Designed miniproteins, single chains, continued (4). Designs and how they scored, part 84

Each design is a single chain, and the fold is of that chain. pLDDT is the mean over its residues in the fold that is shown.

## One batch from the design tools (miniprotein)

Design m14900
Fold by ESMFold2-Fast:
Structure m14900 (fold): chain A 67 residues (1-67)
Amino acid sequence: SAEALAEQLLSASPEEQQRLLVRAILEADPSLQDELARLAGEFARETDPARRRELARRIAELWVQGR
């Protein structure tokens, strides 16, 4: 589920988060790749926990649609 994937992203180490984000982009439909890449970039540089949680949910929703 998107919720479980979002929690996985938030609970992962920084190195594992990077791997998950790259995998999400590579597995996505071409039409979703630009949006996922943008969100992944925002997530990587975000320091606010609430904003990181929101970004993780958006990434998870798009990734689940692309699977």
Scores: mean pLDDT 82

Design m14901
Fold by ESMFold2-Fast:
Structure m14901 (fold): chain A 98 residues (1-98)
Amino acid sequence: SLREKLVEVLNKLAEIAEKKGETDVAKYLRQAAEALRQGRFDEAIELVGKAIEKAKDPELRMLLATVGLAVQSLKDGNEKAAERLIEEAEKMIDELEK
């Protein structure tokens, strides 16, 4: 499901944030992944927002904004927008891991 893919993206971003030393960002993203897994979209959006506020890396911040929009699109039932944003986030993740 798109929600399961987005949970995986959030967990992958938490790992990337942790490797970059952004431990607060990683913490909020793991909490957002759990909220999303349980269908708590508003809480997940708030937690991604907190991660963005703490992010020092501008590329990570941009990626987090894309993921936040994906969660919002999924909440709104716009599956086509959510899928596109998830694919965009996955491409950005590939670039960050270089």
Scores: mean pLDDT 87

Design m14902
Fold by ESMFold2-Fast:
Structure m14902 (fold): chain A 65 residues (1-65)
Amino acid sequence: GPERLLARARELLEEGKKSFDQGKYDEAIEKFEQAGVYAHLAGDDELLAEARELINEALEKKKQQ
């Protein structure tokens, strides 16, 4: 059910955050985009919003490279 999709979204957010901390912004964006898809499918608007915010932060960091 949605609970499994939500768990995957959270795992992908954590993987993306690890990539972000390593300066791997392209990898972080890919993980955050995947997390957003799972959050959307699970119907979790708050988690989807978090994923979108993290994508924007990673995009801004990538522009600074």
Scores: mean pLDDT 89

Design m14903
Fold by ESMFold2-Fast:
Structure m14903 (fold): chain A 92 residues (1-92)
Amino acid sequence: EKKELLLRLADQLLADADILESQGLTEEAAKVREHAELAKKAAQEGDLEKAIEHIGSGLRVLGEAELKLDPSIDPEELNKLVEDLVERIREL
């Protein structure tokens, strides 16, 4: 179900934040955790649109972190991929 999927995606963002912190990206990890926690709260409260918004924000921070780890990645191409994923999640 959509709510259960959003809760699992938020939990995945928390796991991703731990990985970012282990790679020295402490600021980005903190931002991803904040969005993941807000997404879980919104999903639990039945505000699925707000949950999707916070998941999207978390994914964008992950994209920014990936660009810092690999500067050869095209920022425009990565941003398009992230926005496409957010749109697909919204359509669930």
Scores: mean pLDDT 83

Design m14904
Fold by ESMFold2-Fast:
Structure m14904 (fold): chain A 79 residues (1-79)
Amino acid sequence: DEKLVATALEGLAKAAREMSPEQVRETADQAIEALKEAGVPDSLIEKLRETADKAVELVRQGKRDEASELLIKAAEELR
């Protein structure tokens, strides 16, 4: 369900503005686990994982606004 993944990406965008890289990673891992339990296809989970990986790296570099923008854009593409 693209809407569930989009909602997770939007939540990660908010986390990217406020949290450490490690906390953003933990939030992403928790979202992925919940989406797997909900029966979301592996292809959508992998897209979320790849986008989250890029966002965590941007947060680690201090580029929080870029990380948030990346996550929001990914969410919009799924709607």
Scores: mean pLDDT 83

Design m14905
Fold by ESMFold2-Fast:
Structure m14905 (fold): chain A 75 residues (1-75)
Amino acid sequence: MKIRDVVEKVGKELGLPKELVDAITEALIDVTGSEDAEKVTDRDVAYAVSKLASEGKLKGNQAYDITMALIKELK
């Protein structure tokens, strides 16, 4: 399973705009060094989401909601 497929599913569930789905996908690939969803760890998710939050790309509870949804989908 590809990281992009997982992020697109989460984006649909949470109503995220395409630009944010693309940013999350790129951040996870950069942190993990792979396109394979099976290689993503909870630490990789936390780091990628924290990076996006530090860049001002996330509002309010988006960081928490995205992190939890990604961890659940990557099971």
Scores: mean pLDDT 83

Design m14906
Fold by ESMFold2-Fast:
Structure m14906 (fold): chain A 65 residues (1-65)
Amino acid sequence: MKLVEELIKELKKNAEEMGVEVEVKIEGDEIIIYLKGATPTQFSAIGVEAAAMGIETGKKVLVKL
């Protein structure tokens, strides 16, 4: 839980500075990241963060546009 919160907070802070809206939902064993207005570069960066979050937490991570 603590590690998930740290990763989510970092993602949200970075996205806000770039003008991208990010919504994160935790549903059972899944983490859903919802992106609005992301560029390909921003999407790629969030994809890497999502993969890292999945590895570190053992949860399935989904990125939606």
Scores: mean pLDDT 75

Design m14907
Fold by ESMFold2-Fast:
Structure m14907 (fold): chain A 110 residues (1-110)
Amino acid sequence: SVTQQALQVLQNSADGLDWAIEQMETGDQGEGAARVAATFARYQAEKLRELAKQSKDKEVQEVLEESAEALERLADVMENGSVEEALRAAREAREVAREGAEKLKKIADS
C-alpha cells in the first residue's frame, strides 16, 4: 500500500539521517557530511510528496506533506548553516521522520 511505502521512506529517512549525524559528529568532513544530509533529506521529501499524491487517505496525505515540508526546511539549514546548525537541523529532521512514521503506524492501526 501507499501507507506501507511511506512508512518505509520515513524509516529509511530516520536511518539515513542517523548515519549522517554520526559522520558529522565523528568525521573530519563535517561540511561535506552536512551537504550529503541536505541532499538526502530533499530526496526523501520528494518521495514523500509523490506518495502523498498517490494516497487516497487524507490523514496520510497530511502527514506526508507536513513531513516533506519540514525535511525541505531543515535541508536548507543543513546546506547553508554552520556545521553546528546543520547538526541540530539533522537531529530535528531525524525526529520529524520518526514522528511521521509513528503517526502513520497509528493511522494504519486504527
Scores: mean pLDDT 87

Design m14908
Fold by ESMFold2-Fast:
Formats: structure tokens, C-alpha cells, sequence
Structure m14908 (fold): chain A 98 residues (1-98)
């Protein structure tokens, strides 16, 4: 399987459409607890504001996915990198299926 560095290189080379498809596919594989862990890591790394973190942490899983999909491509790419680092097996399976 791909290493984390190889997955990040793949993510960085993706078009906007490919990135959106990968983010959506990974999100479908994550539990709400795992999505909340990704959200917390993004807040800790300064990718999202405290206000965004507070708002999204109170959302349902479906609302969280919708909120992620409405973010800028640059923000989605940063989230894809976090997901690849935190859940490499899930990210690997999705990226290799593309």
C-alpha cells in the first residue's frame, strides 16, 4: 500500500474535482467520532477558526460532511492531508480506488 508521504503527494497533485471526490469518499468511511477527531486536529493546526470548530462540532455527521464539501479547495486539500495522516488505511483504500 502507499506510504503517508505518497498519499500526500497524490493529494497535492489532484485536480479540484478529484480532490472533492476523494474527500467525500473518505468522509463516507469515517465515523462521527473520527470526523470530530479530524475537526479537532484541523483546529489545533490553525486550519479552521475556533468559531468554525465550535459550530461544526455541534453538527450531525451529515451536516459536517455537507460543511466540509462547501469549503474551499485549499481547505479541503488540508483536510485530506490530515485524514491521510490520521486514518492512513482508509485514505489509502480510497486513493487507490480512484
Amino acid sequence: SMSVDQMIAAIDSMSDNQLRAVVAAIMRQLSQDQINDVLRRAYQQGIISQATYDRMSRMSRDQQIDAFMSMSTDTQRQFARIMARMYPDIANAVIQAM
Scores: mean pLDDT 89

Design m14909
Fold by ESMFold2-Fast:
Formats: sequence, structure tokens, C-alpha cells
Structure m14909 (fold): chain A 65 residues (1-65)
Amino acid sequence: PQVEDVEVVGVGPDEAAARQALSDTLDRLRAATPGGTLEVTSTTSRTLPDGRVEVVATVRVTRPA
């Protein structure tokens, strides 16, 4: 098996939108990882200077060898 940690980012006009964008990206990553597993190990959210919200997740991706 191959294991890697990747950062996934969601950005939106508010925290709910940013988390939805992150969720959508994670769903696409799951679809692109057939037979593998994804584990979210951490999440951080912040407000950007322009008023948008950014949510960053660290995701451990395990793929079949």
C-alpha cells in the first residue's frame, strides 16, 4: 500500500460555504481513490483579509500497492 498526507482546501464567503467546498473536494478525492481509504487527521479554519473563509484539512490517503 502507498500512504501519503495531502492538504485539501475549501474557500467560501463564509465558514459553511468553505466547509461545503472542502467536503465536495474530499468526495472527489474519494471517488478518485478506488479501493483506498481517506482519513482526515486535522482541520484548521481562518478568515482571510478579504473576508472569505479558508478551511484546510490534512488528509491521509492510503492506496493499494
Scores: mean pLDDT 82

Design m14910
Fold by ESMFold2-Fast:
Structure m14910 (fold): chain A 90 residues (1-90)
Amino acid sequence: MMSQVEIAKAQVDLMFRTHLENKSTPEQIISAMKAFVKTMVTLGVSKEDIIKVLEYAKTKLREMAKQRKWPQSEIDKILNAIDEEKKKVE
């Protein structure tokens, strides 16, 4: 049986892969992350587990952005948006 955190991490992987394949803008990725956090909150995922998923998302974004040669300013914009979502659930 997969944990809720493991399922959420797999969803993050799929989301980032889809957005990168579709050449999504940083704004589109930020919007998708905000929607995902809202869904986790609505489903009753604990704040501790949401934070774990968001930290995983930050790590995954850094890895994928390096491969895609994204400007650091765009990476920082998405990372800052994820950190703001973390603060909202604390």
Scores: mean pLDDT 79

Design m14911
Fold by ESMFold2-Fast:
Structure m14911 (fold): chain A 70 residues (1-70)
Amino acid sequence: MKLSDEEKEELARAISEATGLPYEEVRKLIDEAGGDFEVALLRISRKLADDGLKNEKATRVAVEIARRAA
């Protein structure tokens, strides 16, 4: 699913707040995914795993945003 600029901002902010990752870093991962929601989640999940952060909470927040965007 392709994210709009608004959805990218909301997703990046929500994941940043949920995980403690900086907003700019999360936004960069989304932009590197070309705005593809599934690719963005995969990249964010990898970063969270590498950093030892709570992946489950981030995934839950991302799914909620995707449901509202649909």
Scores: mean pLDDT 70

Design m14912
Fold by ESMFold2-Fast:
Structure m14912 (fold): chain A 53 residues (1-53)
Amino acid sequence: MVKYTTESGLVFEGEKPEGEATVDPLNPNNIYDENHPNPFVSISGDKIVKIEE
């Protein structure tokens, strides 16, 4: 497990995303990365800016 910090300052724990990733602002357990693109282009994700192990 790694700790993520988002651009808005939210902190949560989960699996390390691949490449550039964003968090679903309505459900922070949903991470969209290069292998799992955001299916809702109208929803702006909260970008992951820091990862700590």
Scores: mean pLDDT 61

Design m14913
Fold by ESMFold2-Fast:
Structure m14913 (fold): chain A 74 residues (1-74)
Amino acid sequence: YTLSDAEKAAIEAKLKAAGVAPSDIVDAGYVPLGDRDAYAVYAKTKNGQTVPLGVYDTKEKAEAAAAYVKSLAA
């Protein structure tokens, strides 16, 4: 699955709002939210913080978002 430029921009805006530079990211992932088609995407920073980046309606979108966040740290 390929993220849109708008989805990438939204992720970057949330990281910026949280005061997180791409170089501060050490990991990213997603967590299913209950019995709904809802997946919370997060980033982990080198100082041990977990930053919420949004909720996605499919697993594939959440995986793509988490992979994008990880690519920013590379």
Scores: mean pLDDT 79

Design m14914
Fold by ESMFold2-Fast:
Structure m14914 (fold): chain A 83 residues (1-83)
Amino acid sequence: SDEAIIESGREAALRLAELAEERGDEETAELLRELARRIRSKEDGIRALGIEISYATLVSLGKEEEALEEVRRKARELLEEIE
């Protein structure tokens, strides 16, 4: 259902915010909390889930620092596109 995808996307953004905060990246954490608040559509939710998948992929390749940079970039892009 659309609502389940929306909520999953919000939860993904919040999980990423917690990871960023644990790394001392407060800017990325605040950005992701803002993203979680703004997700309203299935499309937004899918994109947020895609950001989490990108993070997991980079971490699996040993690129943990690049993973947070990529998350911040993609979260900022999504926030700019949310109506």
Scores: mean pLDDT 88

Design m14915
Fold by ESMFold2-Fast:
Structure m14915 (fold): chain A 74 residues (1-74)
Amino acid sequence: SMVEEKAEATAKSIIEAAEAQGYKLSEEDKEKIYELSLKASEIHFEAQKNPSEELRKKYQEIGLEVQKLLDSAK
């Protein structure tokens, strides 16, 4: 699906960028990044049909969750 394809691309980008900076991500961390990327992808496609401030906030909240996970993986 387009949602899954975008999520995989997003998760791969985040993981590769983190590993390039020297972060050591566990398989569990990578799975969590993928789950968060799936949620972000779902919001992205919903926002294309029905853009709203609430969807923008949800998207930002997911970004903060990713950052918290990466900070914990240091």
Scores: mean pLDDT 85

Design m14916
Fold by ESMFold2-Fast:
Structure m14916 (fold): chain A 83 residues (1-83)
Amino acid sequence: SEEAEKRLEKMLEEGRFTPQAVAGLEDGFALLDEIKEALDKYGVSLPDVAMARRIRADPSLPVSEERRQEFEEALKKYEEFKK
């Protein structure tokens, strides 16, 4: 699980997420069951975190300001969860 977590983090850092890839993170969550359960407890969504990082890499993405704020909050909660 820790290795899968580091692999997912690398993908998030590299901004290799399309909308299709973000949707596909549902399959990736099975590899991170413990992390998913902890994130769900803290109200963090990994697809939202991935989208937030993609928006930071490409701010021109057609996402409303309200949604950008929601994604940014998800990213902040995720970073706090990681310490």
Scores: mean pLDDT 62

Design m14917
Fold by ESMFold2-Fast:
Structure m14917 (fold): chain A 51 residues (1-51)
Amino acid sequence: GVHILGRLEGTMSVWEWASRQLGPQYQPIADAARRSRDYFREQKEKYEKSL
């Protein structure tokens, strides 16, 4: 086993917090955070199936 999954979940939580704090005035940054969260979520699923 590896600690990647726990690390990815922590990272996704940070992106979610950042999106909430940045709000509509920082829409491009919020969108980037959302994409990163979605990307890590997909990578987590891929790693779970690969490991």
Scores: mean pLDDT 66

Design m14918
Fold by ESMFold2-Fast:
Structure m14918 (fold): chain A 60 residues (1-60)
Amino acid sequence: SAMAEEGVKAGEEGLRAGEEGDAEKANRLGTLGVILGSDAGDEEAKEKAAELGREGGKLA
């Protein structure tokens, strides 16, 4: 779904933010991705967004 797709994109942007040293933005975007994936009922998208956000947070 479009919402699940946007959730994954939010997670990907969170990873990029972490690569740039912005842990707060990485965690915020990862959380947004989880919310969007959850609202879409897409557990795979939710988990992927969470993983990307965590990786971004670790890189920052």
Scores: mean pLDDT 80

Design m14919
Fold by ESMFold2-Fast:
Structure m14919 (fold): chain A 90 residues (1-90)
Amino acid sequence: SKEKVEELVEELKKLVEKLKAGEISLEEFSEKFGELFNKAEELPTEDQKEFLTEAIKLLDEAIADPRLSPEEKEYLALLKETLEKKLKAL
């Protein structure tokens, strides 16, 4: 449902902000993102496409943020590429 997509997107926004604030490690971000992604994969194809589209936008904005380290930016860039490939496969 659209409401579940919005919930998962808001959870991702919170994870990105915590990463930017140094409140969570890249490892913890990766684990929590994996949990969100697994929940998104249980959704209908249309809702998965919407989640992936919004997630890609959030990661793109995060990569531009000067608060993130080069290592964190590289990780998010690779994650973004993975999500773009998944979106094209749907």
Scores: mean pLDDT 86

Design m14920
Fold by ESMFold2-Fast:
Structure m14920 (fold): chain A 94 residues (1-94)
Amino acid sequence: SIDDIIKTVEDQIASLEALKAEVEADPRLSPAQKAEITALLDAMIAKYRETLKKIEAAKTEEEALKIYEEMVRELNPLMQRLYELLAEAGVIEP
């Protein structure tokens, strides 16, 4: 349903906000690493929020799914960059 897609996007926004807080609070990260990672997270969160508004305006579940899938395609390179930065910073295993 459209409501299920909305909930998925809201849960993803909450997860990225939580990760941003963890990055900002991590004493192992330099100020430069924190700035780069949080800027990327902010860009991703902004895209999710923009997409959430479009999904909320959708008239059908099919339209909502197409909007969601387009967002996933656009976010894929940002997500790959996020994983690279987190691995380089020692936050996750490569």
Scores: mean pLDDT 87

Design m14921
Fold by ESMFold2-Fast:
Structure m14921 (fold): chain A 94 residues (1-94)
Amino acid sequence: SNEELVRKAAEAVEGALKAVEEAAKAGDRTHALNSVQQARKDVEEMAKKAEGEYKEALEKAAELLREAERHVRQGDFETAIRLMREAREILEKA
């Protein structure tokens, strides 16, 4: 179902958010980047299967995760975490 796809996407983003927060404390940009990239890939795959408003929410979340990747590459973990939280909120409201 669309609801199941959004739920799984929200779980993927939550897991990646925790990983990025831990990686930021350790200064591990590679681990943070891998975590965001995996979450974005998972959300994009779910968006391909979703329809209507759920697809739109998943696509918007994926775009925010792409922006978070750019900020992780620059060492800006604070902005990356903020963008990931915004992606999670969009999915939770869908």
Scores: mean pLDDT 89

Design m14922
Fold by ESMFold2-Fast:
Structure m14922 (fold): chain A 97 residues (1-97)
Amino acid sequence: MEKLEKLALEAAEKAAKEAEKELGVEAKVASEVKKDDRYDAVALVSLYANGVRILVRSEATLEDGKVKIRTEVVSMDDEKALPVVKKEEEVELEEVE
């Protein structure tokens, strides 16, 4: 599902930019998108800023003709842990044939 992958990646990149802005630094970004017949699209974006690794994960799921996007921002550094931020968004998907 190409549209789900795009929506998941867009949400992850948006959350990554917000996290970068909150840290007040320019981050090095690496993006990965996964698709599996067993699940909807999942996008992973990794940031490295101020010696802290931040992982952004967005999951796009089709429910009742709408795409639900869940985005989670997590610090991977135990000493410099940032609050875990969770966001949930709904977007309308055009009829997929």
Scores: mean pLDDT 64

Design m14923
Fold by ESMFold2-Fast:
Structure m14923 (fold): chain A 70 residues (1-70)
Amino acid sequence: SEAEEKLIKGVVNTVKRLAEKNKDKKYSDEEIERIAENFAELVRKYFNVSDETAEKIKEEVKKILKEYNK
């Protein structure tokens, strides 16, 4: 849905902003998985999103944090 697309974009923008503020922090693979899983659980609990949307949010968060680890 359009609401789910906006939610995904909002989470992506929030994670990017947090990564930029903490640019000197290097995330372990375990930390990235934990952070991504926490975002997926949060959107499932409070926004009643589909499993597909929660999984997409998890993968987008992982992608962002891995890119900022460069």
Scores: mean pLDDT 81

Design m14924
Fold by ESMFold2-Fast:
Structure m14924 (fold): chain A 73 residues (1-73)
Amino acid sequence: VTRRVEDLLLRRLTLGELAPGSPISPRELAEELGVSQAAVNRALRELAARGVVRYVPGRGFELDAREAPSAPA
C-alpha cells in the first residue's frame, strides 16, 4: 500500500493536481486505491518516516516535495 500511495501522490504532483504543502486526505486515497483508511494512514506514517510526506498538527499529512535538510522547527 505504501508504494501505491507514494506513486499516486507523485503522479498528482507531476500533473499539477496536488501542490507541495497541500493537505492529503486519507479517505480520498483509500477510495482511489480501494483500501481501508487505516491502511492509508499506516502508509502515510511510513512515508513520513522516509521524508516523502510530513505531518502538520491541525492539518494532517501534506506532500513534501523537498528533500534538502532544513533546520529543526
Scores: mean pLDDT 68

Design m14925
Fold by ESMFold2-Fast:
Structure m14925 (fold): chain A 65 residues (1-65)
Amino acid sequence: SAMEEDERKRLLMGAEVAVLINSIEDPEKKAQYEQKFIKVSNEALKKSPAEALRMYEALKAEIEA
């Protein structure tokens, strides 16, 4: 179903963002994004899978900018 697909995409995007943050070479920047990831993950628990996916995609875009 579309909801199951959104859940799968959310899990994969969350994992991708975590790997991306772990790859940050600047320790201060890495620590800042680790804190943002915790906040996003806590907020994502209150949202639909589709909304949670968008939140992780936005965080990924911020890190890659």
Scores: mean pLDDT 86

Design m14926
Fold by ESMFold2-Fast:
Structure m14926 (fold): chain A 57 residues (1-57)
Amino acid sequence: DEIDRAVEALEKAGLDDEAKAIREDPTLQTLLNANTAAIVAGDDEAAEAVNRAALSL
C-alpha cells in the first residue's frame, strides 16, 4: 500500500503532522502538502514515497 509507505516515510522524517493528515484523509491535496514539506526538509526518500502514493490515487 503506497499510502502506508508514504505515512511511514514521513514519520521517519519527523513530518508527523503531514503523516497524520494523510492517515485521516488521503487526498491529492494532503499528499501534495506532504511532498512540499518533505522537499523543504531535504528528505528525498519521503518526497519520493509521497509521489508514489499520489500516482496510485
Scores: mean pLDDT 84

Design m14927
Fold by ESMFold2-Fast:
Structure m14927 (fold): chain A 89 residues (1-89)
Amino acid sequence: ELALEEEILEAIRNRDLDRLVELLAQYLNISLDQARQELADMRARLQASLAQLPQIRQQALAQGASDEQLQKLDDVAAQYRLWLEALEA
């Protein structure tokens, strides 16, 4: 639902981990402890993805990717960093 998506994005922007845990628990109908575990798993996946992005960018450059395509990769990296900051306690 759009309203829930907006609340999640606001919690991420405000680095409100407690609110994010509450929203995730409500959305998935799980306990707060389970929601914290889900966020920890998501954090690990985001860290792994960010570690791989420099290699992906280098391969894209080697294949003649446009400035617009490279900008999209940079935008994805920025979004992942923002989410990771919100998920770090």
Scores: mean pLDDT 74

Design m14928
Fold by ESMFold2-Fast:
Structure m14928 (fold): chain A 97 residues (1-97)
Amino acid sequence: GSAEIAALRDAALASSDPAVQIAQIDQIVELAKRDPSAIPDAARAIVDIAEASSDREVLEKGLEALKELLRHAPDDIKTISLLIGAILRVIGLLLDM
């Protein structure tokens, strides 16, 4: 749920280790796959991690994760729009590297 996603986000943000940040992104995706209602919270958490990171592998993992969430998203325009916005944001961060 949202509380578990927030805890994983906070753990990723507290770490300077790209491997830890990638592992937290993977856990956020798995939680959102089990509870698709948490996809908006998961997308925001992944963007927060990506924006805090200077590591290309973390940003590439964030992009992969957001694309995976889009495949599992409910047919809800607000959720789809949020995911597209999140994907474009992470692409922008990658282009600025």
Scores: mean pLDDT 88

Design m14929
Fold by ESMFold2-Fast:
Structure m14929 (fold): chain A 70 residues (1-70)
Amino acid sequence: MFVGVAILLPASADLAPIKEFIEAQGGEILHEARSGDTYLILARIPESAVEELRRMVEAQGGRLQVLPEA
């Protein structure tokens, strides 16, 4: 089952491992934006991948929120 996630990361974060993980899990990046010192990534990933992705995001000083499926 796929879920939507919103990821907020500081501009100093390394986005490469996060993006590679999303794609490796069969997910997709729906939207990417930068505003000053913050990156926003909206993605869809398998529900089973959420916990590992959250750990990766938090290790970079970011946060992840699971969104309701639209």
Scores: mean pLDDT 81

Design m14930
Fold by ESMFold2-Fast:
Structure m14930 (fold): chain A 80 residues (1-80)
Amino acid sequence: SVLERVKELLDRLLEALRNGDLEEYRRVLAELDELIPQLNEEEKKEVNKYLEEHREEALAAVEAFREKRGAEAEELLAAA
């Protein structure tokens, strides 16, 4: 489903951040930008719940991305 694909992409986003993989980060964000608007209200609630459950992991991944990519990471994070 679209919901399952969004969750898979969120996991890939965290891996791209941890690895400092700029190409994968951009690719995943582009796909998320296309898929998230396709979710209904209940599916959007499930995505928000998933993000809250993974908040500490996401914060750690963002910090790893900043450490690996510096100013380039800040520019990309601000654009997201």
Scores: mean pLDDT 82

Design m14931
Fold by ESMFold2-Fast:
Structure m14931 (fold): chain A 82 residues (1-82)
Amino acid sequence: SEIEEAERLLLTYVAKLIQEGRLEEVEELIEAMRKSEEEAIKKLKELGASEEVIEALEIVSEDEEAKDRLIATMESMLKYAK
């Protein structure tokens, strides 16, 4: 589905940030996603995310359950990267 593809793209992007040691930036992205779609998009642009990744966030933001699952997955990834 479009949502599943969007989640995959976002998780791939977050995994790349973690591999690059950008853990604080991942924490900032999680916080932004919790606040609003607008704040999350702003943060992705600051991080240099591609247009494709920004579009993926817009798709996931339309589904509250998908967004919550994504945030939980990102927090888990961050916890195990420490």
Scores: mean pLDDT 87

Design m14932
Fold by ESMFold2-Fast:
Structure m14932 (fold): chain A 98 residues (1-98)
Amino acid sequence: MKQEALELVEETERRMEEAKTREEFRAVLEEYLRRVRELLEREAREKGTPEEVRELLEKALRLVGEAVEAIVAGDLAAAEEKLAEARRLMDEARELLE
C-alpha cells in the first residue's frame, strides 16, 4: 500500500496508546479514519491496480466508513475493531503490490 497510509497507521496507533480519555481516543480515531478513507478511496479508483488489490481496498474503505458510523453512534469498541480489520486488509494489499 502507499507509504502514506502505513505511516498514518503507525502514527495513529501511537496516539491511541497515549490517549488518556475517551474523548481523546475518539478524536484520534476520527482524524485517522477520515485520512485513511481519503487515501483508500484514491487507491481504489486507480485504473492500473490489480483486481485483487482493488477488492481489498474496497473492503477496507467500507470498513472505514462503518467505523466512522460507529464513532458517531458512540460505539468506540466497534470502531476500533473495524479499524483494525481495515488495517489488516491494507497490509495484505501492500504485500500484493510489493
Scores: mean pLDDT 68

Design m14933
Fold by ESMFold2-Fast:
Formats: C-alpha cells, structure tokens, sequence
Structure m14933 (fold): chain A 68 residues (1-68)
C-alpha cells in the first residue's frame, strides 16, 4: 500500500528538522518553499493528488539534506 498522508507528513517534518539543524540558509529557504507547496496541495487538492505531491516533496527534501 502507498504510505498515508500522515506517514508522509511525519517523514517530511523529520527531514525538514534535520535541514533546519544544519543552519544552511539556502537549504532552509528551499525547504520552506517546498513546505508551502505541500500546504497549498493539502488545501486545494484531493487526497490522492496531495499524496503524490508529498511523495515528490519528501524526495526533494532528502536530496537537499544529502547536499548540506
């Protein structure tokens, strides 16, 4: 089964917290932009479409964390 929205949000929060802990300002700003995209998707899209946005966002955040 695909991960739930709740499971994805918990993973995203964990990764974002790790990025914030690095103090890298460019990474933090990009993370904030991605979190805004997630907020907008959850507010405007159906659950399946929002889940897809969250899956892509999680991968983008993992990539940011790897580069700091």
Amino acid sequence: SPPSVEELLQEIQRIAGEIYATGDQEAILETQRILQEIHDALATQDEASAREVLLKAKERLREILREV
Scores: mean pLDDT 87

Design m14934
Fold by ESMFold2-Fast:
Parts: structure tokens; sequence; C-alpha cells
Structure m14934 (fold): chain A 77 residues (1-77)
């Protein structure tokens, strides 16, 4: 549901403030996937972007790049 996706996104923001970058990225990815399923593409793009940023802060550039590729595919839709 949209409420479930919003809850995951907000949990990601809370974790990001706590510098728990891996956990934040995971919550943002789950939110993005749910928003995408719902057709909420703008929200999905924001959540994918937040996940990629969280992975960059973690230093996991491979996962950040993977998320940017997923975001790019969504934009080409």
Amino acid sequence: SREEAEKLYNKGLELLRQRKYKEAAEQFLKAAELFEKLGDYNEALLAYNAAAYSYELLGDYEKAEEVFERRKELLEK
C-alpha cells in the first residue's frame, strides 16, 4: 500500500539522520519498489535516489551505481 511505502521512506529518513546508512538504504529501496508497483513513479524516483545517496555515504559505490541504473530504467519508461 502507499501508506506502507511512506512508512518505509520515513523510517529510511530517520535511519539516515542516525547515520545508519546501510539500514537507511534498505528501507528506501523497499519504499521505492512499493511506490513503483503502485505507479507512484515520482515517489519511487525520490526513494531510489535516497537509497543511492545512502549507499554513497556508506562507501558502497557498487550498490549506489546499481540503484542509479534502476532509477535510469524507470525514467526511460
Scores: mean pLDDT 85

Design m14935
Fold by ESMFold2-Fast:
Structure m14935 (fold): chain A 88 residues (1-88)
Amino acid sequence: MKEQTVKMAKDSVTEGKELFNKGDYVGAIRHYLLAAKLYEDTNDPSLAKEAAKAYNEAGNAYLKLKKYEEAVKVYEKAIELREKNKDY
């Protein structure tokens, strides 16, 4: 189960990056947030950094859409996850 969840999260990050590069920021956000949630749902501290990266990328996509409040919210999640896992 966890291995399949991690694969789905990685696939979602890849799709999110592709959509971001194409200028589909709404699609990119959807895929990055899905990836972040999938990584968090594993409850694996080693994957919290990957969840943080996905939230950071979603924040970057929100900034492209000038959705500053949403960008701040997901950046705060990314910072929280990185701080909890600074020793990894």
Scores: mean pLDDT 84

